# Designed miniproteins, single chains, continued (2): the designs that were tried, part 19

Each design is a single chain, and the fold is of that chain. pLDDT is the mean over its residues in the fold that is shown.

## One batch from the design tools (miniprotein)

Design m4627
Fold by ESMFold2-Fast:
Structure m4627 (fold): chain A 97 residues (1-97)
Amino acid sequence: SASVTKCQKNKVNLLKFAYLYYKHDPTVYEQNKCDFLVGLSNLCPTWDENLKSFAEMVPNNQDFQNFVQELKTAYNSCKSEIKDEQILQRLEVLTSD
């Protein structure tokens, strides 16, 4: 297996932090959701593989799917700050399996 690049690791960590705030501190999530999406929109090569790996680490798949739907909703509110719509396609892939 190839080592995870620093860029890929940072995207996975950002997604993980966003999920933890969404689940355990919704106020912090609401205050920072556009910043999380802006960070995630700066995609790395093979970023999809790392998103799938992160999804497999989440014990409750339904909670994760609900979080992904919330990110899609947040994207619509934050899209003026987000320069790349590819993030929606990445999030969509996570809900297909």
Scores: mean pLDDT 68

Design m4628
Fold by ESMFold2-Fast:
Structure m4628 (fold): chain A 100 residues (1-100)
Amino acid sequence: SNQSLADDLYNLSKLTEKQAKDLLAKGLISEKTAQLMLQASRYFKKAADYVKNGDLKKAIDYLKKARDYANEAARLSPPSSQSLPVLVAMSSSSGITSLQ
């Protein structure tokens, strides 16, 4: 069953979206940084959908895209944003790493 892996990715997508919107509203990140985080969020959701469908190759491809966008957002963010739990959790989730 890949349900737990998909649920982890879906939650990561939601947390990334909420955090991007919250940080932008508080003036802690730029609009460009928020857009990159929102794109990462969309790719986490697509990865979750592919995990649920059993297409692990496409799930991995979308996770790589999510990582690229999240890393670019972190590069453009203040140091506090670079240590965001959501951005860190992507690489540390056992469920996500087991897709490799």
Scores: mean pLDDT 77

Design m4629
Fold by ESMFold2-Fast:
Parts: structure tokens; sequence; C-alpha cells
Structure m4629 (fold): chain A 79 residues (1-79)
């Protein structure tokens, strides 16, 4: 199967999260446009697949590593 570079995957995920946090509708077209503004060239089909995968995950799941770290820090501070 076609493998996308980790740098491009991270860029797509970052743009996806930015659009979600801004309260904007996350479409493959919106993600692709923002990537092109940043000079990142990725195919629309790759972006569409990544956006679909990210939409199947809750925002909580996408942010889970940061949330888990934050909870651990709070537990250590409040205990």
Amino acid sequence: KIKISQENRDAIARVYLELVLEGKEVTPEAVLERLEERGIKVSKSTVSKMVEELKKKSLFEILQPEIDEGIELIEKAVS
C-alpha cells in the first residue's frame, strides 16, 4: 500500500486539529488548502483518507497523550 511520510502525516494531523479548535468544518479540501499555504504538497486522496481516519477518532482520542500527561501532572500536584 502507498506509504505516506511521517512528516506529512504529522502536518495533516496538525492542520486537522487547528481547524477543529477554530470551530471550522473539517473537510479534505480545507485541510489541503491550509497545507498548500504552508508549502506542503500532498495528494487529495491521501488527505481524504487521513481526515476520514481522524474523524473516526474523537478529539479526546487524538489528544489522549497530552490529556494523560496533564492528568498525571495534576494528580502529582494535588495529591
Scores: mean pLDDT 68

Design m4630
Fold by ESMFold2-Fast:
Structure m4630 (fold): chain A 120 residues (1-120)
Amino acid sequence: EKLEELIEILSDPNVSLLEKVQAIFDNVDLIKENIEEVLPRVPPILAPIVVMLAYPNATVKEIRDILRKYLPPEEAEIAEKALDYLWFLFFQGKNIGHPKELVEAIKEVAKILNIPEEYL
């Protein structure tokens, strides 16, 4: 099942962060159609990335509203903190449209939030 295969990739700690980001880029339409099922089943630090790539014209408020709607409160708090730092990094010239640049941004956010690399 294509959706379950995607979720397995995004949640597997043995899959590289670059492969996870590429999987999001390659499956953006599938994610958009199934956001309510995908979002609570991915690591919270990836949740804002999933929403940003599925809805590239969304405002930060709209992204926050989606995160709050579909994530449990504890996971939403982590995702919102990650969103704030990712939004700050875009202001510093990070390009979210490129998988490698996005991986670097996620690693910087993980370090700021003290999230171990094995959870990425």
Scores: mean pLDDT 79

Design m4631
Fold by ESMFold2-Fast:
Structure m4631 (fold): chain A 94 residues (1-94)
Amino acid sequence: SMMEKLREELKELLKRAEELESEEQMVETVMEIAGLDEETARRLVEAIIAAAKKAGLSERQIRRAVVALALGIKRLKLSEEEIEEILAELEKEA
């Protein structure tokens, strides 16, 4: 069932987000989930943190946003060009 898969993926997201204790762990998690190189993963994490802090999000919400975007990249099979477009939009918010 697609709904059962979605539920398990959301549980995984929440669990992985709660286990993140540092920006370095966020970078490693993005690399693992989305298959990105360290430089691209670091740029994504830094852009998310900057945009989220400007938006007034909590540390918990930031961790969830990082894992959610990494899972989104993986599940939607985003290209390098699509990832750069997301980075550009996030960097505008920071």
Scores: mean pLDDT 83

Design m4632
Fold by ESMFold2-Fast:
Structure m4632 (fold): chain A 80 residues (1-80)
Amino acid sequence: SAEEALEEAERAVEEAQRIAEEGAKKSKDAGLGAGVGAGLAGIGLGVGKVAGDPEFGAEMARKGLERAKAGLESGSFKEA
């Protein structure tokens, strides 16, 4: 449902923010890469809530989370 999609997006944002904090403690590049992912996840949640497309918002939030994980893993925003 729309409510389930928004809940998934909220969880993705929370996890991406945690990953961004971890990245920032590791290095500037890991913090930037993970931070970009967290920002994208937040935008996705906003799109779901405001634009009335919760499914698309959740998809964007999940992609943001994946970007945050990649940034943390690579230690570089260019490779994330």
Scores: mean pLDDT 77

Design m4633
Fold by ESMFold2-Fast:
Structure m4633 (fold): chain A 61 residues (1-61)
Amino acid sequence: RKDEVREKAEKAKEAAETILNMFGLPEEAKSWKERIDELIENEDYDEAEKVADRTLKAAGL
């Protein structure tokens, strides 16, 4: 569902921002968040979900 993908994307953005900021990569966190936001704005929910899942899995979530 679209709402579930948005919620997952928000969690992925928070996880990516936290992790990348811990490693001193805040600009990469920004670009990552912008990419997910762009996919959601374009209503490409399938790709947004895949990207979010990959990020959460990489974060150990």
Scores: mean pLDDT 74

Design m4634
Fold by ESMFold2-Fast:
Structure m4634 (fold): chain A 94 residues (1-94)
Amino acid sequence: AEEEIRRAREVIEEAREALEELSEEEREVVELAIRIAERALRLLEAGDLLGAEIELGLLRIVRGVAKLMGLDRAAELIDRIIEALDRALAALKA
């Protein structure tokens, strides 16, 4: 659980570092995804698994919109964040 939470934090930081390489439109979407991911991470750390699931649902919606708009780099970064948070959530449910 702690290792998966640490990995999720690392993936969020990698996305933040990538912001300078993105277009304005991709940057706005990834910044929104980072804010949602940071809320999800805080909820996981607090043991609020339902709250974390809701925030993950919002991330999936943001990812879907990014993909629909052709923001492929943003969608890729958001997919990595979702994967890391899903692993952390699964570890906490075990």
Scores: mean pLDDT 87

Design m4635
Fold by ESMFold2-Fast:
Structure m4635 (fold): chain A 81 residues (1-81)
Amino acid sequence: KLKELLREAYKEIFGEEPSEEELEEGVRLLEETSREELEEILATLEKNYPLGLARARSEEERELVEKTYEAQRRILELALE
């Protein structure tokens, strides 16, 4: 599931298919990251999201901020189990 979400997020943000090696490394890094560190990353993401939205100068930029936030949040929440 985590590998699938990483693949989907990468495609949505960058418009390109990530390599299997990149996906496996990404999953491994997330699984090896401590719960405390993942929670801190998530808290920082939540805090920075409103600032990102406020700084967006176009609807396209706002949509990118929203998509990036939702993708990262879903990945972190799943990694936290």
Scores: mean pLDDT 77

Design m4636
Fold by ESMFold2-Fast:
Structure m4636 (fold): chain A 110 residues (1-110)
Amino acid sequence: SMKEKIVEGLKRIQEILQELRDRFGPRDPAVGADLDDTIADIQEFIEKLEAGKATDRDLIAMLLKIIGSLEQARIAARKAGDEEGLAFVEEKREEVARIMKEILEAYKQL
């Protein structure tokens, strides 16, 4: 179903954010905490979606929070002079953008 596709996409984004958390969290606790908070927000949205209570506002807020967390990780990697980490964040940002597009297309079918 389209709902299952959205949940699968969101779980893939959680896995990507966890990879960023594991890489950057030990060096930058603020980035780690932000990523943990965003992973939790995605889980809350999944639960709302499965309960039939998710709103367009909830979706937009969650997607903006994901974008914000990726940007925070990018800025932190750049400030640390971590060129490999910056490249890693950019790769993951592009992957998340593709998944977000799939989520939005599936959400339109609900």
Scores: mean pLDDT 90

Design m4637
Fold by ESMFold2-Fast:
Structure m4637 (fold): chain A 95 residues (1-95)
Amino acid sequence: SMEELIKELEENKKRLEEILPKLSPEMQEVVEEAIEFIEKKIKDIKAGKLSEEQAKKVKDFSESMVERAEYSLSLTPEEQAVVVEQMRIELEQMK
């Protein structure tokens, strides 16, 4: 349901905000952009601007951002750069 999607998006946004201070500067930049995007999309959903299918895609995106940010904490700088690039590509594709 739409209410469930909003709750999941708000939970994922909160998880990204909580992990943000633990991340590298490059990772912080892409995660901050993802947080802003998610926040805007939550407002759009509440305003009835997105279909349930579109809202589900935003939720799947938010889950991907959380997983990648958490995973980055265990990576080398070289591996982390690859994750940042993948996250930037995914964010750009959602716009």
Scores: mean pLDDT 88

Design m4638
Fold by ESMFold2-Fast:
Structure m4638 (fold): chain A 89 residues (1-89)
Amino acid sequence: SPLDEEVQIEVANAQQMIAQIQAVLPTLSPDMQAKAQKILAELQTLIAQLKNWKNLSHEERVRIILHTGALMVTTTAMLVTEKKRKKQA
């Protein structure tokens, strides 16, 4: 269905963010590696929830949307910071 296709696009976007975090992970400090690993675990949980979208309640769907927004902001900020660090190093 069209909704299944859209969910697959969001899953692919989350997987791409996981790959970007994993690519920078070896260059991070131990403290930042711990934070990155937490974000990776949260992204993997999000992928599992998105794959189960049809079985979720309206309240669960709203919670996932809000959590996705917060997680995307945090992930993007981390990746932008690392990109700037590499240009200044």
Scores: mean pLDDT 76

Design m4639
Fold by ESMFold2-Fast:
Structure m4639 (fold): chain A 81 residues (1-81)
Amino acid sequence: SDKEELEKAKEGLERGKLIATTFRNLSEAAKASGNEEAVSQAATAFHEDMEKGLELLEQISEDPKAAEHAREAAENIRAIM
């Protein structure tokens, strides 16, 4: 039904906003830690598998310079799962 299609579109848009915020936080974590390769792997994993992306984010969050941004990204991903 048209109403169900519209609701799915709205849910997709909100999910997209959370994903975009997550990638922004990952970019900030990369800049803070210089751990660009790990952040790049996490970003790729989130596109393919959010749980795998979360595992990589936990590793990034062990770096004190990136910890805040990595944790915020993980919380945003959990919000869209």
Scores: mean pLDDT 67

Design m4640
Fold by ESMFold2-Fast:
Structure m4640 (fold): chain A 103 residues (1-103)
Amino acid sequence: GVVRARDAISRAGEALQRAVEAVRRSTAPGAEEALRHLEEAARHIDLAVQHANAGDIEGAAEHLRKAAEHLRRAAEAAGDPEVEEVLREAAEEVERAAREVEA
C-alpha cells in the first residue's frame, strides 16, 4: 500500500543521502562524475515519490530501480574503494526498497 511504499522510498532517500555524503568527502578524480550520477538517482527517487502518491506502485518501483542503476554507475565512477563500497551498499538498499514497494 501507499504507507509501505512511502516507508521504502524514505529508506531509499536515506541511502542516497549517505552516498552523497561519502562522495562529497572524497578527493578522488571520479567524485564529480559520481555526483552527477547521484543527481540522476535523486531525480528518480523524487519520481518514485510522485508515482507512489498517485497510487502507481509499479511506476514507483521502476523509478527506484533506475535510481539503483545510477548508484551503481556512481560506484563505477568513484575511483575510491571506500566510496565505491558505500555506493554499492546504497544501490542494494534502493533495489530492496523497489521490491518492498511491489510487495
Scores: mean pLDDT 88

Design m4641
Fold by ESMFold2-Fast:
Structure m4641 (fold): chain A 96 residues (1-96)
Amino acid sequence: SLEEASTVVLTVIEGPGSAEELVEQARKLAQELLDEGLVLSFEVSQTSEHTVHIVLYTETREKAEQAAALLEQKFRELGAERVSTVVVPVSAFPEK
């Protein structure tokens, strides 16, 4: 459930190839991370012809960093030209 999420991982993946193929690969990997319990939910969107955005909702920062590392490793193995990740707290305002 998203109510347990404390941290969000924002990842931008660029190339090679079409974003449609990257979206499918991103959804499959995100589902794998969900099945492993590293993320609580995810969203994947195509933002341009060669870029895909992934949002992962995680219960802890440690799980977020692990999921981010797995995403980067997987897409670099697939030949992605660029993978950029930012980890931010979901509840920064109430819990700061």
Scores: mean pLDDT 78

Design m4642
Fold by ESMFold2-Fast:
Structure m4642 (fold): chain A 79 residues (1-79)
Amino acid sequence: DGARLAALKAIAEQLLKQASQSKNTPQEALDLLRQAIADDDVAAAEAHLVRALQVAYGLSEALARRIIDSEVADRLAAS
C-alpha cells in the first residue's frame, strides 16, 4: 500500500532528522533509517525501521513494532 509506505518513510525521515541532532545514535541505526527511506517495499521498510528502533533505543522487536504501527495509524488518520 503506497500510503503505508509513505507513512513509514516519513517516520524514518523524522527519526533520522532527530538522530542527526544527537551525538549518541549508533551508526547502524542511522544506516537502517536511511535504508527504510530508500525502500520501495512496505515489508522491507517496516523491517528496517523496527530494527533501527531496537538498535537506537534498546527496544524489543514487539515494542518497536507496536510503536511503528501506532505512528503509522496516527499518520494515516491525519492524512
Scores: mean pLDDT 82

Design m4643
Fold by ESMFold2-Fast:
Structure m4643 (fold): chain A 96 residues (1-96)
Amino acid sequence: EAIELLEQAIRLVGEAIDEAVKAGDSFAADHGSDAYGHLVQAKNAAKNGDNKTAIEHLDEAIEHLEAGIKVSKDPKAKELLRQAKELAEKAKELIE
């Protein structure tokens, strides 16, 4: 289910932000935080049946997850962001 995948992605991004902060990786944490906000907005839009708005926020979230993965210095934060991106992409496919 798209909503379930989004909830899992949100949880993983939250964990990635915590790991990035502990590692002193502010750029990965910032991209993670931006992705988190967009994933929450996407979930809320999808719950309201606004699939167009959900997809727009998912596209923004995926871009921030990709950026966070590229800049992340902590291996655990990077892997959590990568897993979250995969879930966000699957959720987008189900909504489209």
Scores: mean pLDDT 90

Design m4644
Fold by ESMFold2-Fast:
Structure m4644 (fold): chain A 90 residues (1-90)
Amino acid sequence: MPLSNEEAIKLAELYIRIAEESIKKAEEYLEKGDKEKARFYLKQARASLEFARYYVSQLDESDAAKREELLKRIEELEKRVEELEKKLEE
């Protein structure tokens, strides 16, 4: 079914929150030396950010400011995931 901009924003924000919590869990498990659980949560964060990016892509020009805000948040979280993945290879 087609999504309204309001619904797409809500879903994007939901998946951004899931990604933020998953990144936090990954950081906690990395600090504890549990690399396997850290990888699990980073994979979850990556999947959530992919869904968030998809919903942001459904926004039209009427919500351009909100689209820019959400994209910046997603890109910052994607960079955090990449940095944590690099630490897992150390």
Scores: mean pLDDT 86

Design m4645
Fold by ESMFold2-Fast:
Structure m4645 (fold): chain A 55 residues (1-55)
Amino acid sequence: SPSEILKKAFDAVLAEMSLNQAQQERVRQEAEANLAQLKNVEEATAFLRQVAAKL
């Protein structure tokens, strides 16, 4: 499901990157805003990594 894809991708990014609470919230908001475009965990993780890298 889209929510499972989002959770797995978000958890993966948090495990790979040292983000503070504000940065985590920003990544979460961007993930939710783009949920319809996230087709699988790999694409979602790549997208969220790009979001986090620009913070």
Scores: mean pLDDT 78

Design m4646
Fold by ESMFold2-Fast:
Structure m4646 (fold): chain A 66 residues (1-66)
Amino acid sequence: SPRERIEELEEEVRKARTEEELLEVMGRLGELSLAHADDPELQRRLDRVYREAMRRLEELRREARE
């Protein structure tokens, strides 16, 4: 189900160690968002996971620039 897929992606965000891995997850989140544009509950869940992915991406980028 889309909810189960979002939960899998949220777990992948937490396990991601590279910028590449996070960008792949964000791409899949975007695909799900487009596929379920009319589902406000899924959009809220996708937005939360995407924001978490963005925070982790920023942290990895800062570490890589040191």
Scores: mean pLDDT 83

Design m4647
Fold by ESMFold2-Fast:
Structure m4647 (fold): chain A 74 residues (1-74)
Amino acid sequence: GSVEKGLQAGEEAFNAGKYDEARIAYSEALKLARELGDKNAEADALVGLGNVAVAEKDYASALDYYQQALEIRE
């Protein structure tokens, strides 16, 4: 679906070192996952955004994204 496409695009951009493109793709996937109530995709997108933040040395944002992903599990 569209969420899976966004997650895949984010992963491909991240692996290519295109962190701005990865951030955009993961952010769109996060928005769509939240609109659909897809908790697994929401957590995956948050982890992706955290990984982008780590690569950009924004550790405060990375921590926030990872904590949000952990809280999604019941």
Scores: mean pLDDT 89

Design m4648
Fold by ESMFold2-Fast:
Structure m4648 (fold): chain A 69 residues (1-69)
Amino acid sequence: ALEERRKAIEEQLLTVPGVDEATARRIAGLLADHPLGLAVFQNLTPEQLAEALGISLETAQAIIDLARQ
């Protein structure tokens, strides 16, 4: 279900150091309707993701590493 998908993405993002609950919810909400979910981030650079989400480069790199798992 869409709700279950959103929760799963949110929980994965919360494992990343520097991602708070608000950031995880915002990203999960954006990705819930995307067929690739977190995997959409695999093709982004840390700079692109950091700028798009307003997060640090370190946190962006960690999210991309999570997406590549």
Scores: mean pLDDT 79

Design m4649
Fold by ESMFold2-Fast:
Structure m4649 (fold): chain A 100 residues (1-100)
Amino acid sequence: MILSPEEILKEFEEKLAKVLEELQETGDIEKAKKKLEEVSKWLEEKVEEAIENLPKSETIYLLENLKTLYEHLKEKVDEELAKILEELIEWIEKKIEELK
């Protein structure tokens, strides 16, 4: 199923919120890291679907909003998780550059 940029952003935000909530309850950094990797893999699949099926403007909008969400999250997490988020931000920036 092809999701709109707004639907992808909403589901992504919900998935991230759940990871952060579980981390706050358990303090389990390794579990949070694994869940974040699962969310990121899901996101990569949705971004590739968007690139193939949506206008460039819609895909760029999605990627710029995803970058903003990751940048905000990076400010709130431990250094180990921040490194994973930095790699994801770099991946998004590369995709935006390829679409311009």
Scores: mean pLDDT 78

Design m4650
Fold by ESMFold2-Fast:
Structure m4650 (fold): chain A 92 residues (1-92)
Amino acid sequence: AVEEAIELAARGGYLLGQAEGQEILRDVYRQPRVPDEVLEQLRTEGQALIDKGKELLRKSGALDKLPELEEAYEKAYQQGIQDTLNTAGLGL
């Protein structure tokens, strides 16, 4: 339950990070690679996974683990950005 919640949030964070990395490529580096509908799909799926993770954590009575869950998806988010920029040769 707790481990599953954290894993779902991390997966969601990673997808949000991929979307952010693609927006950085488009808006900062002027290298658009994916259409807006793909970015919207990544964000929708990513946020849904994070929300699911938080809901599982709440239902499990483990709200004391919320900071750990938030740390996990933030780390995965940064990794998603990094991996996306590395695909373009622009890694952090």
Scores: mean pLDDT 83

Design m4651
Fold by ESMFold2-Fast:
Structure m4651 (fold): chain A 76 residues (1-76)
Amino acid sequence: DQENLRILEEIAEKKLGVKISGKTAFEIGRKVKEIMDKQGLSAARKALLTIEIVNEAKKEGIPESLIEEFVLGVGE
């Protein structure tokens, strides 16, 4: 599961342009939310960006349970 977290971090980093790290998928989601808030993104743009990260994570074969944990961390 360490490998899945690393891939998720890379996907989020590519989308946000900021280095992200977390011990859990939930923590990575929380960091994504913090960065999007700091960047002043609209609610719609935050939702779209979260969907883009989720879709890329699915393509990379990340388990649904970790994707759900990530989404809970983003809080949308």
Scores: mean pLDDT 85

Design m4652
Fold by ESMFold2-Fast:
Structure m4652 (fold): chain A 71 residues (1-71)
Amino acid sequence: SHDDEIRRLQEATGLTFPREFLEAFVSSDLYQGLRERLPDDSVLKYAVKILLDPEKRAQLAKQFGLPPFTP
C-alpha cells in the first residue's frame, strides 16, 4: 500500500516530509518506473538517494505543484 511505502521512505531517510509530497512521489512515473525495473531493496535505496538530494527534491516538489519545504 502507499502508506507502507511512505512509512518505509520516512524511516530510511530519517527525515520528515510533507505527506502530500510523499504521496505524489510514490504515485509518480519516476517511482513507478523504478518499481517496474528494480527489486524492492534497490527501489528503496534509489528513492532515498533522490529524497536526500535537495536539488532533486525541489525539482520534484515543483513538478508536483507543491510548495518548497525543509524536511
Scores: mean pLDDT 81

Design m4653
Fold by ESMFold2-Fast:
Structure m4653 (fold): chain A 71 residues (1-71)
Amino acid sequence: SGAALAVGLLVREAGLAREVAEAVVRMAQDGASDEELIAVVKEALLAQGLSEEEATRLARGAVDAVRALLR
């Protein structure tokens, strides 16, 4: 399914913990905005020690990819 592919992408490409990736995909399916999804992904990446610039760039790319896989 697109949801399973999106979880796998978030774990492999964005480096998110699986539980966080699953929560992000569920939020997207529940109608969360791109801004809300970016905020959650960015906070998770910042918690892992990424810089503001790196976390923002990766979060935007990750959310775009999730949207594409859930279409």
Scores: mean pLDDT 88

Design m4654
Fold by ESMFold2-Fast:
Structure m4654 (fold): chain A 74 residues (1-74)
Amino acid sequence: VDPAEVEAALYEIQGAVARVAGDFETAAKWYEKAAQADPENAALYYEGIARSYEQLGKTDEAERYRRKADELAA
């Protein structure tokens, strides 16, 4: 497998763990690292960031990351 995909998967797991713990700020941070590690799949990770900010009530940030995810949709 691509090393970038493996690195992104590890960051995504950290994001999922943070979400289960209710640490949405931490979850957003891990998804951001995943997007940086695997830019080709960044749309998936930006959705994770958007959902995390939505849970925090930060609607402007959530909308901004959803827009980035949509922008990357083929």
Scores: mean pLDDT 81

Design m4655
Fold by ESMFold2-Fast:
Structure m4655 (fold): chain A 86 residues (1-86)
Amino acid sequence: GGTGFGSRRDKVEELIAQGVTRLDIDAGSGGPITQGALPAAEAGVEVHVTPVSEDEIDLVKKEVENINKMLKEKGTVGGEKELLRF
């Protein structure tokens, strides 16, 4: 990924520290969701994920569902409220 993506994790942590309550992201499956969306939702930010292409819809949806199950099993507020949304 480009330089902007490399700093995204630090930016997510900064946004959480600033009290941001919602984040909208366009993402494919894999790293964008696990490195960006997951830590934000776990920290109590409502994250809305839009797939970058039609071919990614099923993969992104399944990944979001799997992460929500994991966050619920961990007992996080983000998991219980399903703050990571497709």
Scores: mean pLDDT 71

Design m4656
Fold by ESMFold2-Fast:
Structure m4656 (fold): chain A 83 residues (1-83)
Amino acid sequence: DILVIWMRYAAKEVAETLRSLGASEELVEKALERLLQAADTGDADAFLATLRESLEEAGAPEEVVARMVAGVAALIEIARQSQ
């Protein structure tokens, strides 16, 4: 499923973003695990909610959270439209 593939890709990119923001390896691992679990269910809404929560836990500013969530949501929508 292309949607699951895109969400798994986004999860890995988010993990790298969290590391760049100074999140601990423990927080990055927990976020990645939760995002991959959400991706594997195919539930995009759950995935986006987990993404927002993970970025907020890392202390990302709201504008960064909003931009990242919007970007990932746009990629998910493109994947949905391609099915």
Scores: mean pLDDT 79

Design m4657
Fold by ESMFold2-Fast:
Structure m4657 (fold): chain A 94 residues (1-94)
Amino acid sequence: MEEVEKLIKEIEELYEKALNAKTLEEIKRQLLRILALLNELYELTGHPLFVEAAQLVADTLARVNSLSVEEAKKLVAETKKRLEELLRKGLEEL
């Protein structure tokens, strides 16, 4: 679906923004937007991998609250790798 591809591209752009953010609040704001888009992907597709992706981002968001900006960016980078794998598998199974 063209809509699914558009949402995945928007998620890609949002975590690039998170990695380039200057404050912890900016990182959290991008992660919250990613969560919203992952929920939208699940509502459109019903695919459980998008629920797993949302849970991964939610866990990252919770952990970020106790981290420095540098530590938060490192965690976001690690999370991005896992998220990309889940999104790719989800898209392939549609």
Scores: mean pLDDT 84

Design m4658
Fold by ESMFold2-Fast:
Structure m4658 (fold): chain A 85 residues (1-85)
Amino acid sequence: SAIDELIARLEELAKKSNEKEQNVLIAMIVMVRDFRQTLATEDRAKAAERLEMVRRSLELLSKQYPSIREEAEEVADVMEQALAA
């Protein structure tokens, strides 16, 4: 799935990143895994609420760590696409 491919890509990127960026990427991977688990419960309202909270966290992380902004935007897009499916 797009979510599983995203997680694998973020894990590989984390291995190539400095410690600071690696910690941020690991946090994003945790957010994606938690969202995927919420989707599996088929509780769409809870998944939508979780996505909103994750979007706020990703926006803050992107402002603090501009180097991972593209990755944060991709995470949000993939999660939004998965929720819409």
Scores: mean pLDDT 83

Design m4659
Fold by ESMFold2-Fast:
Structure m4659 (fold): chain A 91 residues (1-91)
Amino acid sequence: SAELEQALELAKKALDLAEKGDVEGARKQLDKALAHLEAYAAANPEHRLEVEIAIGMALLSLAVGEAVGDPAWGVRRAAEILIEYTEELLA
């Protein structure tokens, strides 16, 4: 799926940026990855629940990171979640 391949590439870019300390850059790539995953979920209703769970977990990680004063952890964890779930969906 082109949407899943784009989401995976963007999530991997987000992780690389987060590891380099570019939290804002990482967040922009995550937002793009999330948009591609939402497009995939809309086109593939049989996988919608699994994709929405992954999106929800990523968004929760971002919210937790902000709440505890560690947004870098939040964006890194969100990227890791999206990579893991997207790779599983592509397998």
Scores: mean pLDDT 89

Design m4660
Fold by ESMFold2-Fast:
Structure m4660 (fold): chain A 61 residues (1-61)
Amino acid sequence: SHLDPAALADADGRIDLATLREALKRVGFNPTEEQIRAFDTDGDGTLRGDELGALLLSVAQ
């Protein structure tokens, strides 16, 4: 199944890291915490939709 960043994000366009990790594991990816953190430019434990899209493009091959 294709991961849809918009379906994972909340009303503010953010997604928590726990939801992201679970979704990635369901499609067969297990990125490191360091990889996820590198896209968390706010450092608050959430990703914006554009940051999530960039992460998915880097791991979804």
Scores: mean pLDDT 67

